# Ledger of designs, part 56: designed miniproteins, single chains, continued (2)

Each design is a single chain, and the fold is of that chain. pLDDT is the mean over its residues in the fold that is shown.

## One batch from the design tools (miniprotein)

Design m5931
Fold by ESMFold2-Fast:
Formats: sequence, C-alpha cells, structure tokens
Structure m5931 (fold): chain A 82 residues (1-82)
Amino acid sequence: EPARLARAFQAVADALRKAIDEGMTPEEAAKRGVEVLERMAPEFTPAQRELLRAIAETVRNMDKEGLRKLADQLRAAAAQIA
C-alpha cells in the first residue's frame, strides 16, 4: 500500500539523517537505514520487498554525501506518495 511505502521511506530517511547529524560513519548510518528497512520488509508484497532490498544494497555501498542525498530523495518520495 502507498501509505506503508511512504512510511518506510520516511523512516529510512529519518534514520539516515539522524545518524549523519550524530556524526556516525557512512557504514554506521547505512546500517541504521538497512535495519529500518529489514524491520518493515515483512509488511510488504514480494515486489515491494525486492524494491526495498535494492534500496538496502544501494545504501550499504554509499558514502556520506550519497546517504544525505538519498535521505532527501526518500523524504521527497514519501511526501509525493502520502
């Protein structure tokens, strides 16, 4: 459901921004974002879980600037869906 996907994107964005603002390493920030996605994954369809898995893999390989931009993009996407 769009509302669940929007909530997931917002939660991941918030986790990434908080970790970055707290001075965490990119690896630590990525881990926090992935943990949020993994907790929410069981609530989604197989197609949505595949999308979330792709996002999680992308997040694991990002630097700090990439993670910051991703958080901004996920917030924008969440606002568009909601």
Scores: mean pLDDT 75

Design m5932
Fold by ESMFold2-Fast:
Formats: sequence, structure tokens, C-alpha cells
Structure m5932 (fold): chain A 80 residues (1-80)
Amino acid sequence: NEVLEEIEKLFNQPDISKEKFDKFIVELAKKYGIEEVAKAIYEFMIKRDPTLKELSEEAIKNMLEEIKKVIKELVEEEKK
């Protein structure tokens, strides 16, 4: 999963600034799509913290929707 590998590289960079992080997320969303990037972030979060699998189905769905919303807002901000 190429998107997950890119997300893992991004989150494993200890000194990345928020500005650079946001820009990489926007670039990934443009290349792979917002939904695919959100799913990769969610999969990475579960990989780092398996207890997230114990959340209710609704809580997991809400978390994924919130991730998608944040990515969409970052993409729209770059268009300005």
C-alpha cells in the first residue's frame, strides 16, 4: 500500500514542521485522493495504537470522517 508507506515516512520524521506536514498531506491527497489518504492515516494510527480497534464502529467512522474533513480543508486552503 503506497499511500500507507508515504504516511508512515511522514509520521516517522521527528523534526517535520506543521507547514511541511500539511503540504505533504495536500500533495498525497492530490495524487491519491482524500479518501485514500484518510484511510492510510487511520491504518497508521491503528498500527501505532491497536487499542483504537476497541473503539465503537460509530467512533471509528466519526474519526475517519474528521480526518477526511481536515484533509479537505487543507486542500481547499492551498487553492486560495
Scores: mean pLDDT 77

Design m5933
Fold by ESMFold2-Fast:
Structure m5933 (fold): chain A 92 residues (1-92)
Amino acid sequence: MNEELVRAFAYTASYHMAAAARQGRLEEALKELEEAKEELPKLVDKETAEKLKEVIDKVMERAPEIAAATAGADDAEVLAIARRVAEEVIKE
């Protein structure tokens, strides 16, 4: 398993969700993450793909929390929220 890729993906997915939620595009971000899950087995080995799908699912499960936290947030706060979500998802 590529641990650095899993970490990078957790941060990327979390930021994508947080930024999209702040812009009122949460539904679009959820669709984009579902599409990303379908492409993963074509791009990486099976073990890495399974872990990346788990990470995406955990980020998606936090969509209501992310939406609430990003309401009225500035760019620095959005980045901090995304970082927190990514770190929590990686640890679970």
Scores: mean pLDDT 83

Design m5934
Fold by ESMFold2-Fast:
Structure m5934 (fold): chain A 94 residues (1-94)
Amino acid sequence: SAERQEAKELLMKELGLSEEEAEKYIEQAERAQENFENLNLTEEDIKLIIDSLVLAAERAGDPASREELEERARKLLAEAFRKRGDYELAEKIE
């Protein structure tokens, strides 16, 4: 889709990814979204979400350390899990 192509180009531009890396990232993000909706996120899906939030913040010029950005990302993800009623996943992330 046009939206998928724009996302790929944005990842290449903002994160400095190659075309192949951007395509794999989108595929992993789509899988993580499907798994998130089904309450079956894998550790790889969780890592991808956290890493993507950290990289996006760094590229946006957030002055926080990588450690602080990771902590922020984990707290946001845990809160999202709690809001949908998945307390077990929230506890595992924190």
Scores: mean pLDDT 73

Design m5935
Fold by ESMFold2-Fast:
Structure m5935 (fold): chain A 83 residues (1-83)
Amino acid sequence: SEVEKLKKEYLEKLDKMYANTKDEKQKEIIREAKKLFEELAEKAKTPSQMRDLIKAIEILLQQRLLKEVEGMSDEEINRKFSL
């Protein structure tokens, strides 16, 4: 129930991001992130696992947008996401 709620809310967020973007490359990245999320979400059995998956997809999505849309280098991306 909570797992399905988290999954539904995140899918709705991705769908809104897709609808609100006009950039074709950004749309492609969001669509691919959604597909990956849907595939991996089938294996998430607990709310904690679902939250961890959502965080991983968010990081991957942001890294791809910075690299492929904004033209940021791998070194710049690593610097931005270094803890």
Scores: mean pLDDT 84

Design m5936
Fold by ESMFold2-Fast:
Structure m5936 (fold): chain A 91 residues (1-91)
Amino acid sequence: SELDKLAEELAPTVTSREEAVAKMLELVELLEKRLFEKKGLPTLEELLENRSSLKPEELAELAYILAVLYEVEGNEEYGEKAVELGLEAEK
């Protein structure tokens, strides 16, 4: 999937590269199975629109992906959403 490629591409930029790649690949499989359905790669907005149907553990995983995307792309919106979803996961 395209997210698998992103996870592999992002791995060299994080401190714990092997562990980060493994976790992102596991998360991609979970998200593809649950959220992607017939789509190849959903938009970030589509994932966020479905956040209310996610379990706390899945919200935490999505927050982790957004935090990694923020680190790589520098997009403040990803950082903000990562914090929001992390807080929702602890609720």
Scores: mean pLDDT 60

Design m5937
Fold by ESMFold2-Fast:
Structure m5937 (fold): chain A 82 residues (1-82)
Amino acid sequence: MAEGLRKIREAQELLERVERIVGGFERTSREGKLPPPQELIDEQRELERELGISLRGPDAFKNVARLREEAEALLREGRALL
């Protein structure tokens, strides 16, 4: 069932991208290494563009939580199709 595997892969890739961005910003903040690396900023902006959401400012935590929930739903749907 190719669709189930595709959904699982898309969900895993989305979670990996979110965790790279969030974890990278958290590490940079914790270490006092502001501003963050340009590569990390570019990855955040690209994901924002693709998804049409903001991952910056006061809505960032809410939008990250939503993305994680959507990725988890996609994983459940993909597994149900296997």
Scores: mean pLDDT 76

Design m5938
Fold by ESMFold2-Fast:
Structure m5938 (fold): chain A 97 residues (1-97)
Amino acid sequence: MKVAEDYLAAGKALAEKYAAVDPEAAEHFLKAGEYLAKAAELYEKNPENEENRKKALELALKALEHLGEAARRLAELGFPEALEAFEEGEKLILEEL
């Protein structure tokens, strides 16, 4: 599967799921999916390129910022599982990069 397409689909699915609960959290999920997709594309195109790895990490960190804000907002609304999922995802993304 194309990892970038999977991130875009996941971001959209989470945005649709939570749009009625918190439309701002939904926007953060869309942005996170877009940034992770861009990071995946850069990393996959040339994994030996140090500059592409650095840019991919910067994009992944922007995605984590959006995911963290969405998770924080949802936790305040009674969905603490979103914050737990964010912490697990952050560890996986940072260990890969």
Scores: mean pLDDT 78

Design m5939
Fold by ESMFold2-Fast:
Structure m5939 (fold): chain A 67 residues (1-67)
Amino acid sequence: SAAEAERLGAATRLILEMRKAGKSRKEIVAELQRKLKLSKKEAEELVTTIDKVVANGKATVAEQKAA
């Protein structure tokens, strides 16, 4: 549980940083595999989960206007 929480925290931080840098989903998945030794499936699932949390939990007028 502690190791899973640490891994999730590291993955979340990396995903948010790479998104801020304008990286694509494919590049983020590749970096998660390289840095955190995640499988492609695990990396894709984490990106999808975080994207859903950001979209549903932090949806703003600014984000809607950018779509």
Scores: mean pLDDT 72

Design m5940
Fold by ESMFold2-Fast:
Structure m5940 (fold): chain A 75 residues (1-75)
Amino acid sequence: SPAVDALIARLEAERDRLLALYAAGQISDDQLRQIIAHLEGLKALIAATLPADEAARVNAVIDRTIADIRALIAA
């Protein structure tokens, strides 16, 4: 779906922006934990609203973003 592809591209761009802000010291670990909580909520909403195959594609991007943020906080 073009709409799902656009959503994935937007999520990837937001992930890159977030990682850049953290590298620059412009965002705290606590703010990153709040973002993880928001992304977990977004995963649930996506699973409830999109067809299973499209939800899996979007949630795979969200899961990679959460994993990357968790790795930064753990370091």
Scores: mean pLDDT 86

Design m5941
Fold by ESMFold2-Fast:
Structure m5941 (fold): chain A 66 residues (1-66)
Amino acid sequence: SVKEVQKKLALGLYAESHIARAAGDQATADEWEKKADEYLDKAGVTPEEREQIRAEAERVAARNLA
């Protein structure tokens, strides 16, 4: 579904945003976080779902940075 695609895109963008921020690239991190938020706004997710997606993205980024 479109909602599932938007959620997956947001997860990936939040993870990349976290990696960019860890590397000191704040401008890229902010742009990707904004784009991820826009996808979730279009997907119509609840605030709780948004926090779950953000938390999972942080875990994904942490694994990729190790």
Scores: mean pLDDT 86

Design m5942
Fold by ESMFold2-Fast:
Structure m5942 (fold): chain A 56 residues (1-56)
Amino acid sequence: SGTEGLELAGKAGKLAVENNNEEASSLAGRAVSSAMSGMGRTGKLLGEEAIKLAEK
């Protein structure tokens, strides 16, 4: 399920750029790295947190 983490990270990254949220952008990058390295659950959780940060 690395795909879910990557999709969430992509959404979070785009939203972080729109809201100029550097912390959310960094967290989205970590979510991608976690998903790509086989830590799909961690990637999904990080992606969800990045979205929450980016919405602010």
Scores: mean pLDDT 75

Design m5943
Fold by ESMFold2-Fast:
Structure m5943 (fold): chain A 77 residues (1-77)
Amino acid sequence: SEYEELFKKYDVDGNGVITPGELVVFVEDYLKSLGKTPTLEELEKKVEEVMKKYDKDGDGYLDFEEFKAMVEDLEKE
């Protein structure tokens, strides 16, 4: 699926979760796709917001289902 391919793209370490560092890259790519030029501080703030909302397990990482929920919410109007 599109979400599985996207997850694999950002799961650089192949550990089956998205770390905060990997999530920074995803958020930067996403914001740039919207024509934005985020600063590192803005990226870190957005990543913290995303982790608070989607890290349901409280483990400090996003699993596939948590990552998918985030991507779906970002694509919704």
Scores: mean pLDDT 78

Design m5944
Fold by ESMFold2-Fast:
Structure m5944 (fold): chain A 63 residues (1-63)
Amino acid sequence: SELSGAKLDAFGRLLALADSDFPAESATAAFRAALFERVAAEDLAGLDDAGLRAVLAEIVAGL
């Protein structure tokens, strides 16, 4: 669906930013599971890179 596509795009953008900003955490199963759950639960497609980075910081802090 269109909503699934937007969530996949947001997930890809978040992974790319995580690989840059949090390279040690981005490779972990715990981080990737938390990221997937967050993207599934929330509409993050409308966020800019600064907004996505704030979400990443929250996920990493919760690990």
Scores: mean pLDDT 80

Design m5945
Fold by ESMFold2-Fast:
Formats: structure tokens, sequence, C-alpha cells
Structure m5945 (fold): chain A 85 residues (1-85)
């Protein structure tokens, strides 16, 4: 269950980053990609399903707000906050 949840979260993140490539500069996208990759690297299949889902919901909200505001610094700050939890 947790392995499937992690795979789905990684696929979601990849799709979201492709959308960001249409709206942000290559440098901004690279910074967001590095932050997302670092966040996902901290999750393992041994993590509780509820935790993986919580991170997924928070990541989706951060990406939605980033797309709405067109502010990569705000998106990066939100990703850092998720990583700290």
Amino acid sequence: ASEAALENLRLFAESALKILEKHFTPEQVARVRAAVDALLARLTPEDELSRINQVGVALAKAIEEGMKTRDPERLLAALDEIAAQ
C-alpha cells in the first residue's frame, strides 16, 4: 500500500513539474525540482500511509498556490515548510 502511494506521489510530482515548466523559467523550475526531489527522498515505503497522504495533500496545495500566485519563492518556502514537518 505505502509503495503504491509513494509511486503515485512521485508520478503526481513529475506531472506537476511539467506544468510548472510552461510558466516558470528553467532556473526557477530547477530550484523547485530540487526541493521536491529532496522532500520525496525523505519518504520511504515504511512510512505510514497517512503520512504519505498528508505530504501528498500538502504538496498538491503548495503547487496549486504556486500556480495561482506565479511566485516560485513562495512555492519554495511552502516546500521547505512541508519538509520541516
Scores: mean pLDDT 79

Design m5946
Fold by ESMFold2-Fast:
Structure m5946 (fold): chain A 82 residues (1-82)
Amino acid sequence: SEALREKIRQLAKEKGFFDDAEAERIAEEAMRNLEEGRKVAQKEREEYPEWSPEMQANAVFVKLSAEGRYDLGVLSAALILG
């Protein structure tokens, strides 16, 4: 989503980056992480279809955070929740 990329760029600027090129680089990396997050979210829903979205999101977040993949865990959980 173009709107999502722009929002990520704005958040990067708020983190102390005033350089638009650097914010765009961060947004590109975030969009790559979004694709991976979608794959993780889909796999979790397929493996645990009986669990609520909240349970699936929590399990994914806890697992990926424990593996040091905090950003992916947050993103995957958000994608599961909608």
Scores: mean pLDDT 80

Design m5947
Fold by ESMFold2-Fast:
Structure m5947 (fold): chain A 81 residues (1-81)
Amino acid sequence: SPLEELLKRYLAELDSMSKEERIEKYVEVLRLVNESLGLSEEEIEQREKRIREHLSKLSDEEVKAVTKSFLETALLMLRAR
């Protein structure tokens, strides 16, 4: 799966990313997941805005941890289906 390979690549590169890069990878994967769920563009944009606002307030280490957790969860859910 192209999405599975993307998730694996982002997880492998996560430690070398900046906070801003980690937030961008989170948002990119969130968009792909929400599109796969059939959400409207308006709902996707609202969810992206909320995640960007939340993650921007966290430390670099917290952003790394939550991004890793999200990407790992997305990978597990993708493999379960």
Scores: mean pLDDT 86

Design m5948
Fold by ESMFold2-Fast:
Structure m5948 (fold): chain A 80 residues (1-80)
Amino acid sequence: MMGVLIDPPEAVEGQTVTITNTGTEPVHVVVRDPAGATVLDVTLAPGESADVTATAAGTYSFRAESADASAEGTIPVAAA
């Protein structure tokens, strides 16, 4: 079962966002900045986390994909 936690789900410019695999299978996570550049591209085992620093204000996008499921969403980043 796929599970991903993004904490915080909303950030302020300069904050670190932690992405955790809370599921039971490996998850491939890609995060893109507001300009569309890839800022994270990792495979997280169950219980693993990766950090992204929100260096730009705007809407970051993420995609999480496992063998059985995929999820997409956004991380809004406010100006400091």
Scores: mean pLDDT 81

Design m5949
Fold by ESMFold2-Fast:
Structure m5949 (fold): chain A 70 residues (1-70)
Amino acid sequence: SFEEILEELTKKALELAKELYKQGVPVRDIRVTVLGLVAEEAARRGLSLEQIRELLDRIDKKLDEFEKEL
């Protein structure tokens, strides 16, 4: 289902962001990299443009929260 894909990809996005931060990647570059990779994966899984937009908006907000906790 879309909700299961959303949960899975959001979790993977945050795990990737944490890993890149530990490797010393600049926060600005982490956001661009994570959102780009998630968009590509969502498109490969056949998500609609509206579904991809919702997924990216949710991850963008989660990345804002992640950055505030650094």
Scores: mean pLDDT 85

Design m5950
Fold by ESMFold2-Fast:
Structure m5950 (fold): chain A 77 residues (1-77)
Amino acid sequence: SEALELIEKGVEALLAGDHATAAELFRQAARVAEEAGGPLNREAARLALKAADAVSKGDAMSALEYAAQAVRLLRES
C-alpha cells in the first residue's frame, strides 16, 4: 500500500527529528488513503491527519500512536 509506505517513511522522519518532512509524509499518506476509498482507508486518512497535526504541535508520542493505528487499519484494507 502506497499510504502504508508513506506512513512508515513519516515515522522514520519523525524519529530522525525531521518534523517538517514527517508532517508532509503523513498528509500525503492521508490523501492517498482517502483516494483509495472505503471506511477503513477513510479512517486511516483521518488518523494520518491527526498524526501530522500532533507533529506540528510538538507531540511526537501522540503522532506515533496515531500513525500506529493508521498502519493497523491499512493492513486490514
Scores: mean pLDDT 88

Design m5951
Fold by ESMFold2-Fast:
Structure m5951 (fold): chain A 82 residues (1-82)
Amino acid sequence: SSKIEEALKYVQKAAKLVRDSKDEKLRQALEDAGVLIALGRKEEAIAALKRAIDLLPSSSLPEEIKKKVEEYLKKAIELLEE
């Protein structure tokens, strides 16, 4: 599905922004989400994306980057929910 491919691209864009973050839980949630999207496990992928969003406020990322990551992950969730 083109929507699944687009959702994965948004998760990959978010992952690039957090790649150098030392917050392992955030990075793991994004890795989990990517794998789950690729496997078509939509509900579990959405749960992983929501966990990533919940981790953003406590991360050491700049506020502008947190906002951009949140926007990408929310877009991925919308594409998966249809």
Scores: mean pLDDT 86

Design m5952
Fold by ESMFold2-Fast:
Structure m5952 (fold): chain A 72 residues (1-72)
Amino acid sequence: MAEETLKSLGLTPEQAKAAGRLVARTGTTRPTKEQLEKFAKESGMSVSSISKALKALREHPEEVSRALSELN
């Protein structure tokens, strides 16, 4: 179910988890470009992948939150 929900939003579980970690660290789904670039470098993910996952968290917070809960 979690994987299907994330796939419908165009996300992988790893992308969703990375976005969740960044939100936990910054307190926002709208981090600065500097925060995005730093996290992308540290996580080994692209800025575009993290931005896509953050957009999904903003537009579908309940669906993404539920999917992340099922993965943890």
Scores: mean pLDDT 78

Design m5953
Fold by ESMFold2-Fast:
Structure m5953 (fold): chain A 89 residues (1-89)
Amino acid sequence: SEIEREIEELIEELSRRTYGDEEAEKVKEEALKAIREAIAAGEITAEEAREQLEAQLRAIDIKENSASDEEGNAKLKAAHAEFQARRAA
């Protein structure tokens, strides 16, 4: 129940935040729709949904705090690499 509320809060936060890029925003909306549908259908666990939502929010934070698109993209790629490395460890 607590994690279900946390997921709803993450979805609301992600819905309010934007990449500032129309194409990236469309991808985010499609991802949110897919996650919501998967949760409703019981196709993913609450833990998996939370992990995916947190990853999306992290990507937006990286983009928002970058001085340029090139810098933001570089930071995003680095964060993805770090995430994959941590999962492998």
Scores: mean pLDDT 66

Design m5954
Fold by ESMFold2-Fast:
Structure m5954 (fold): chain A 98 residues (1-98)
Amino acid sequence: MPEVEKLIEEYLEKVKKGESVKITGPLPEELSPLEAAKLAAEVAISMGYERGLDLETIEEVAREAAKRAYEEARTSAEAIQIALEVVSKALRQRALER
């Protein structure tokens, strides 16, 4: 998904610069698969950064969240929930490795 890859790259560059990525504005109730993938990637990057995941892990959770949302999510709420689940799994995995 070239558009999702570009979004992930842009958001990772912002995170590398120490800029917080914040979801702003009203979210539409219904999303296309591509819109759901983009939203899930954005939420995963934002949450991963705020929770202190490294850039490599943030990229992995963003890609996984986008892929799952493309297949499964049709609303903003569903896309956000998928991103939260993917980030939470990565955080639990990191805690077990410490």
Scores: mean pLDDT 78

Design m5955
Fold by ESMFold2-Fast:
Structure m5955 (fold): chain A 61 residues (1-61)
Amino acid sequence: TALDEAVQALATLADQGQPVGAVQARLIGDALGVPEAERPRLEQLATDLGAGRLTADELRA
């Protein structure tokens, strides 16, 4: 799904040491056409990933 693709993109940014958070989630969500209903979840996942509360491997699972 578009959400799954967006999650993979966020995980890749984190693995590369790039910043991840709500801003990156919004940009990726817009680019991939993630549905509006799924946007808060995508932003929360990116925020948790950027804060170290979630790993890239956990997102890919």
Scores: mean pLDDT 83

Design m5956
Fold by ESMFold2-Fast:
Parts: C-alpha cells; structure tokens; sequence
Structure m5956 (fold): chain A 71 residues (1-71)
C-alpha cells in the first residue's frame, strides 16, 4: 500500500476515535490537531521501517479496526 493509503486509513481511524472519546473532544481544536499529526507521523515512521510482509499485516489490521470503529 502507498503512504497516501496509510495516511487516509490513519486519518479515518483518528477521526472516529476523536468522535467517540469525550476526553479527546474536550481538547481545543489546536491540541486535537497536534495529537492527530503526532500520531500519524509516528505511525508513518514505524510503517517505513517495516518489511513488505509486515506492512501488509499492519494495513490489514488498520482496515479491520476501521470496520470495527464504524460498526
């Protein structure tokens, strides 16, 4: 998968998490944006260190988590 696809999955998951978490919702928009960007940056940094097989497993996991969060 592309970095763009990974970013999209992470953004969708973070959006769902922020919508469902009252504590995160209580933060200012600036703090929410900072946490979102930090989380995405850290996840992408880890992703870039993974082997192709590990990346496939991780993307599968992220897609499953998105499906679960949307249910």
Amino acid sequence: PSDEEIRELLEELLELRFEQDPLLQSLSPAKQAALRETSIANALAIYRTLSPAQREVWVRYLRRERERALA
Scores: mean pLDDT 78

Design m5957
Fold by ESMFold2-Fast:
Parts: C-alpha cells; sequence; structure tokens
Structure m5957 (fold): chain A 98 residues (1-98)
C-alpha cells in the first residue's frame, strides 16, 4: 500500500532524526526523545501499541549507547531500524485488513 509505505518512510525519518539527537543526549534528554518519538508515531499511525513499541526501541538504543562503541552502535541502529520498519508495516497492514 502506498499509504502504508509513506507512513513507514515517515517513521524511518523520525527514527533517524531521534538517533542523531540521541548520540549527544543526556539521560533526561534521551527519555524526552523516546516520548516525543512515540507521540509522533501515534500521530502518524493512530496506534498506541506501535507508539509504545517505538518508545521501547529508542530506550533500548539509549542503553546500547552506554555499552557499545560508535561502530557497534551504528550497526545496532541499522538492526533496530529494520525491526521497527517491519513491525510498523505489520501493524499498519493488520489494521488495514480489519
Amino acid sequence: SEEIDKKVEEIEKLFQEAYERLRTATPEEADRLADEFGEKVKEITGNEELAEYARGVLRIMRRLRETLSDEEFDRAYQVLLEALKNTARRFLERKKAE
């Protein structure tokens, strides 16, 4: 679906922006980034469960930033981005089929 593809692309862009901001964020700023990202996902999709999933993904990235090298963190970002895109698509397709 073109509509689903557009929404997934918007989520990807927002996640990339959050990722870039997360690199230099304090713990308090990182928590605000996770909440902001979830709220935007809810606005795009109308799906609270997907929004909470999105917040969770960004919170995982915050913890990984503390333990991983920059190169490992970049790889983790790519894996989590793929997981987020796939999950978002499944949620949107399931809702469209209802």
Scores: mean pLDDT 83

Design m5958
Fold by ESMFold2-Fast:
Structure m5958 (fold): chain A 106 residues (1-106)
Amino acid sequence: SSEEEKKKKLAEEAIKLTQENLIDVLTEYLKQGKIEEGLILARMHMDGLIHWLKTEFGLSDEEVEKLREVQKELLLKLGKATSPEEIKKYIEEWQKKAIEIVNKGI
């Protein structure tokens, strides 16, 4: 339905905005040699996104758990990142996976 398509588009937009924010934040913290502090902020942003997606779109506990697992995988990769290019790559891979999970859940 058009309402289902609208919900999917809004969820995808939120995930894309989170991707852009994470790239900006983590790239800056990496340049400052503060990737560990950057990862704490990234986790806070992703936890907020997952909570919002659950509340607004009614994602199941299973779908929320899948999003949290993909978040954990991303944070582990980002902790080993040594360049802005690696940060962008890992976050873009996360964004693609998060959209796939949310589209199946909505």
Scores: mean pLDDT 88

Design m5959
Fold by ESMFold2-Fast:
Structure m5959 (fold): chain A 70 residues (1-70)
Amino acid sequence: SNAELAEQLRALLPLLSDVTAADLSDRAYLERLRANIEAAIATLEKESPSIAPLLAGLREALALVDRHLA
C-alpha cells in the first residue's frame, strides 16, 4: 500500500522523512521520485566509502519504489 511504502521510505532516508501516502498515490510523483533516487545513486557512487550507508539506503528505496510501480 502507499501508506506502507511511505513508512518504509521515511525509515530508510532522512531526505524522505516528509513523504506521505497521498504523495505516493500520484503516479507522476512516484516516477519523479524514482528518477531522483536513481540520479542521486549515480552521483554519489563517485564519492568516498564514508557515504556507503547512504548509498545502501538509496538503493533499497529505489527497489521499494520499483516494486510498488510494477
Scores: mean pLDDT 76

Design m5960
Fold by ESMFold2-Fast:
Structure m5960 (fold): chain A 92 residues (1-92)
Amino acid sequence: MEEAIKEVKENSKEEVEAAMAAVEAAIAAALATLSPEQQAEARRLAAEASEEELLRLAREYAGKDPEMERVVLVAAAMRGLDLAKEALKKIE
């Protein structure tokens, strides 16, 4: 019975790691489609803005400024990925 619980936990970890790798690849691809100035702004927001600020900016630009919406969403994804990586390390 403990073996089955351990197997499920290990499979869930592999799925999370695969999902994180896919998100990281998607972030890299999205950054590559942005201008150098937009890439710098996305990295600045990921480093300096709070999660609440990123969500507010995403809502503000939603449907009004697609370019800035994309910059903010990429920054939020970068922040979320870093937090997910740290959380996964604490589980190990």
Scores: mean pLDDT 72

Design m5961
Fold by ESMFold2-Fast:
Structure m5961 (fold): chain A 97 residues (1-97)
Amino acid sequence: DKEELLKKIEELLKKLTEKLAEKYKASEEEKEHAYKRIPEIIEELAKYANETELRIAIAVLELDIEFLENNKLDSAERLARHEEIAEKIREEEEKKK
């Protein structure tokens, strides 16, 4: 399960990076920097994050992609939704214990 969650996060990080690069016409250097960071993030998450934290990361990344597609990435609404979904996932995972 944790391995599957990490794979989903990697997929979402690559998708978000691609959409951001395309939308903002990022330089080749900016793209390389962003892609280089993805394996580092995945390695850190694999070592230190629990399943609840990984599920929150997935939900947050999916929200960021949605807000980016709707031209709302910089909205205060996005930050509020991050907090809401994180709390909901924590509550649901706690109920499973």
Scores: mean pLDDT 77

Design m5962
Fold by ESMFold2-Fast:
Structure m5962 (fold): chain A 69 residues (1-69)
Amino acid sequence: GGHEDAHRGGEAAARMGAAGDAAGAATSLWQAYKEGTGEAHEYGHLGAVAGRAGDAAASAQYGKLAYEA
């Protein structure tokens, strides 16, 4: 649970996304933490999907959650 909250929290990540490669950062975190935990995998997957959909802020926020998981 909390993926919707992660998306809303993406507003904090919007400033990071405006600075550049938020989707790339989220993807890198997803790959790094996918091997570690199942929760990191799930958040990272959503980050990658959000990035492909063009939502860089949500992508960055899910990447942050994957890192914290």
Scores: mean pLDDT 53

Design m5963
Fold by ESMFold2-Fast:
Structure m5963 (fold): chain A 73 residues (1-73)
Amino acid sequence: SSLAVKLARRLAEALRAGDRLAAEVELVGLAVAVSLSKDPKLRELFDRIAAAFDAGDWDAAVAAAEELAAYLS
C-alpha cells in the first residue's frame, strides 16, 4: 500500500514538472503495484489516471493521482 502511495505522489510531481519520461516511469510502476492489489477502487482510480494521461490532460492526471494517494492514506 505504501508503495502505491509513493508512486502516485511521484507521478503527480513528474506531471506537475512537465517531465513526461519520469511520469511514464512512475505510471508503469503504479500499474504494476495496482495489478498486485485486489482492491477494485484502486483499479478504478488507476484507470482514471491512465485515461487522463493518454488524453494529454496533465491536470486531470495529477488530480486523479492525488485522489489515489489520499484513498490509500
Scores: mean pLDDT 86

Design m5964
Fold by ESMFold2-Fast:
Structure m5964 (fold): chain A 76 residues (1-76)
Amino acid sequence: MQKALEESKRMSLEALDRMEAEGVISAEQAAAAKAAIEADPLADALTGAELVDRLAGVEAGERFLERVMELLKEES
């Protein structure tokens, strides 16, 4: 369980980095989302998507989930 949450957090942080690099979210939005994910010991990809949605809008939240899913496939 803990390993899966750690992996989910790692993928979430990487997804945020990629989205910031692509200009989908700002550096401020990426930093805020990363801080919130790291502060929550139970944060998963859905928690990350909700945070991105609140900070940058629904389309950004959906894009975040797509990025996390792609990273999950690469790791699996």
Scores: mean pLDDT 75

Design m5965
Fold by ESMFold2-Fast:
Structure m5965 (fold): chain A 91 residues (1-91)
Amino acid sequence: SSVKETLAQTAEASKRLNAIRKALEADPSKQETLSEQAKALAEWVRKNGSNSAKAVAATLLGMLGRRAREMGNTKFSEAAFEASKELFESI
């Protein structure tokens, strides 16, 4: 069902974004690689996700961007906010 697909997509996006967050907190030198991973995940959700899955992923990207900014990871923060904005605009 559409609901089951949305829940599965949301769970996968949340899992991947949490892994990116943990990797960034462990090693900020990976900002460039992790920025590309966040953008790739947002693009995957944009192409394959329901509007609900897009909204959840966009919200999580915005939260991750804010957390990265607080840690001084400015490059990743900007990439995460841009990905969040593009995903919300795709709804």
Scores: mean pLDDT 86

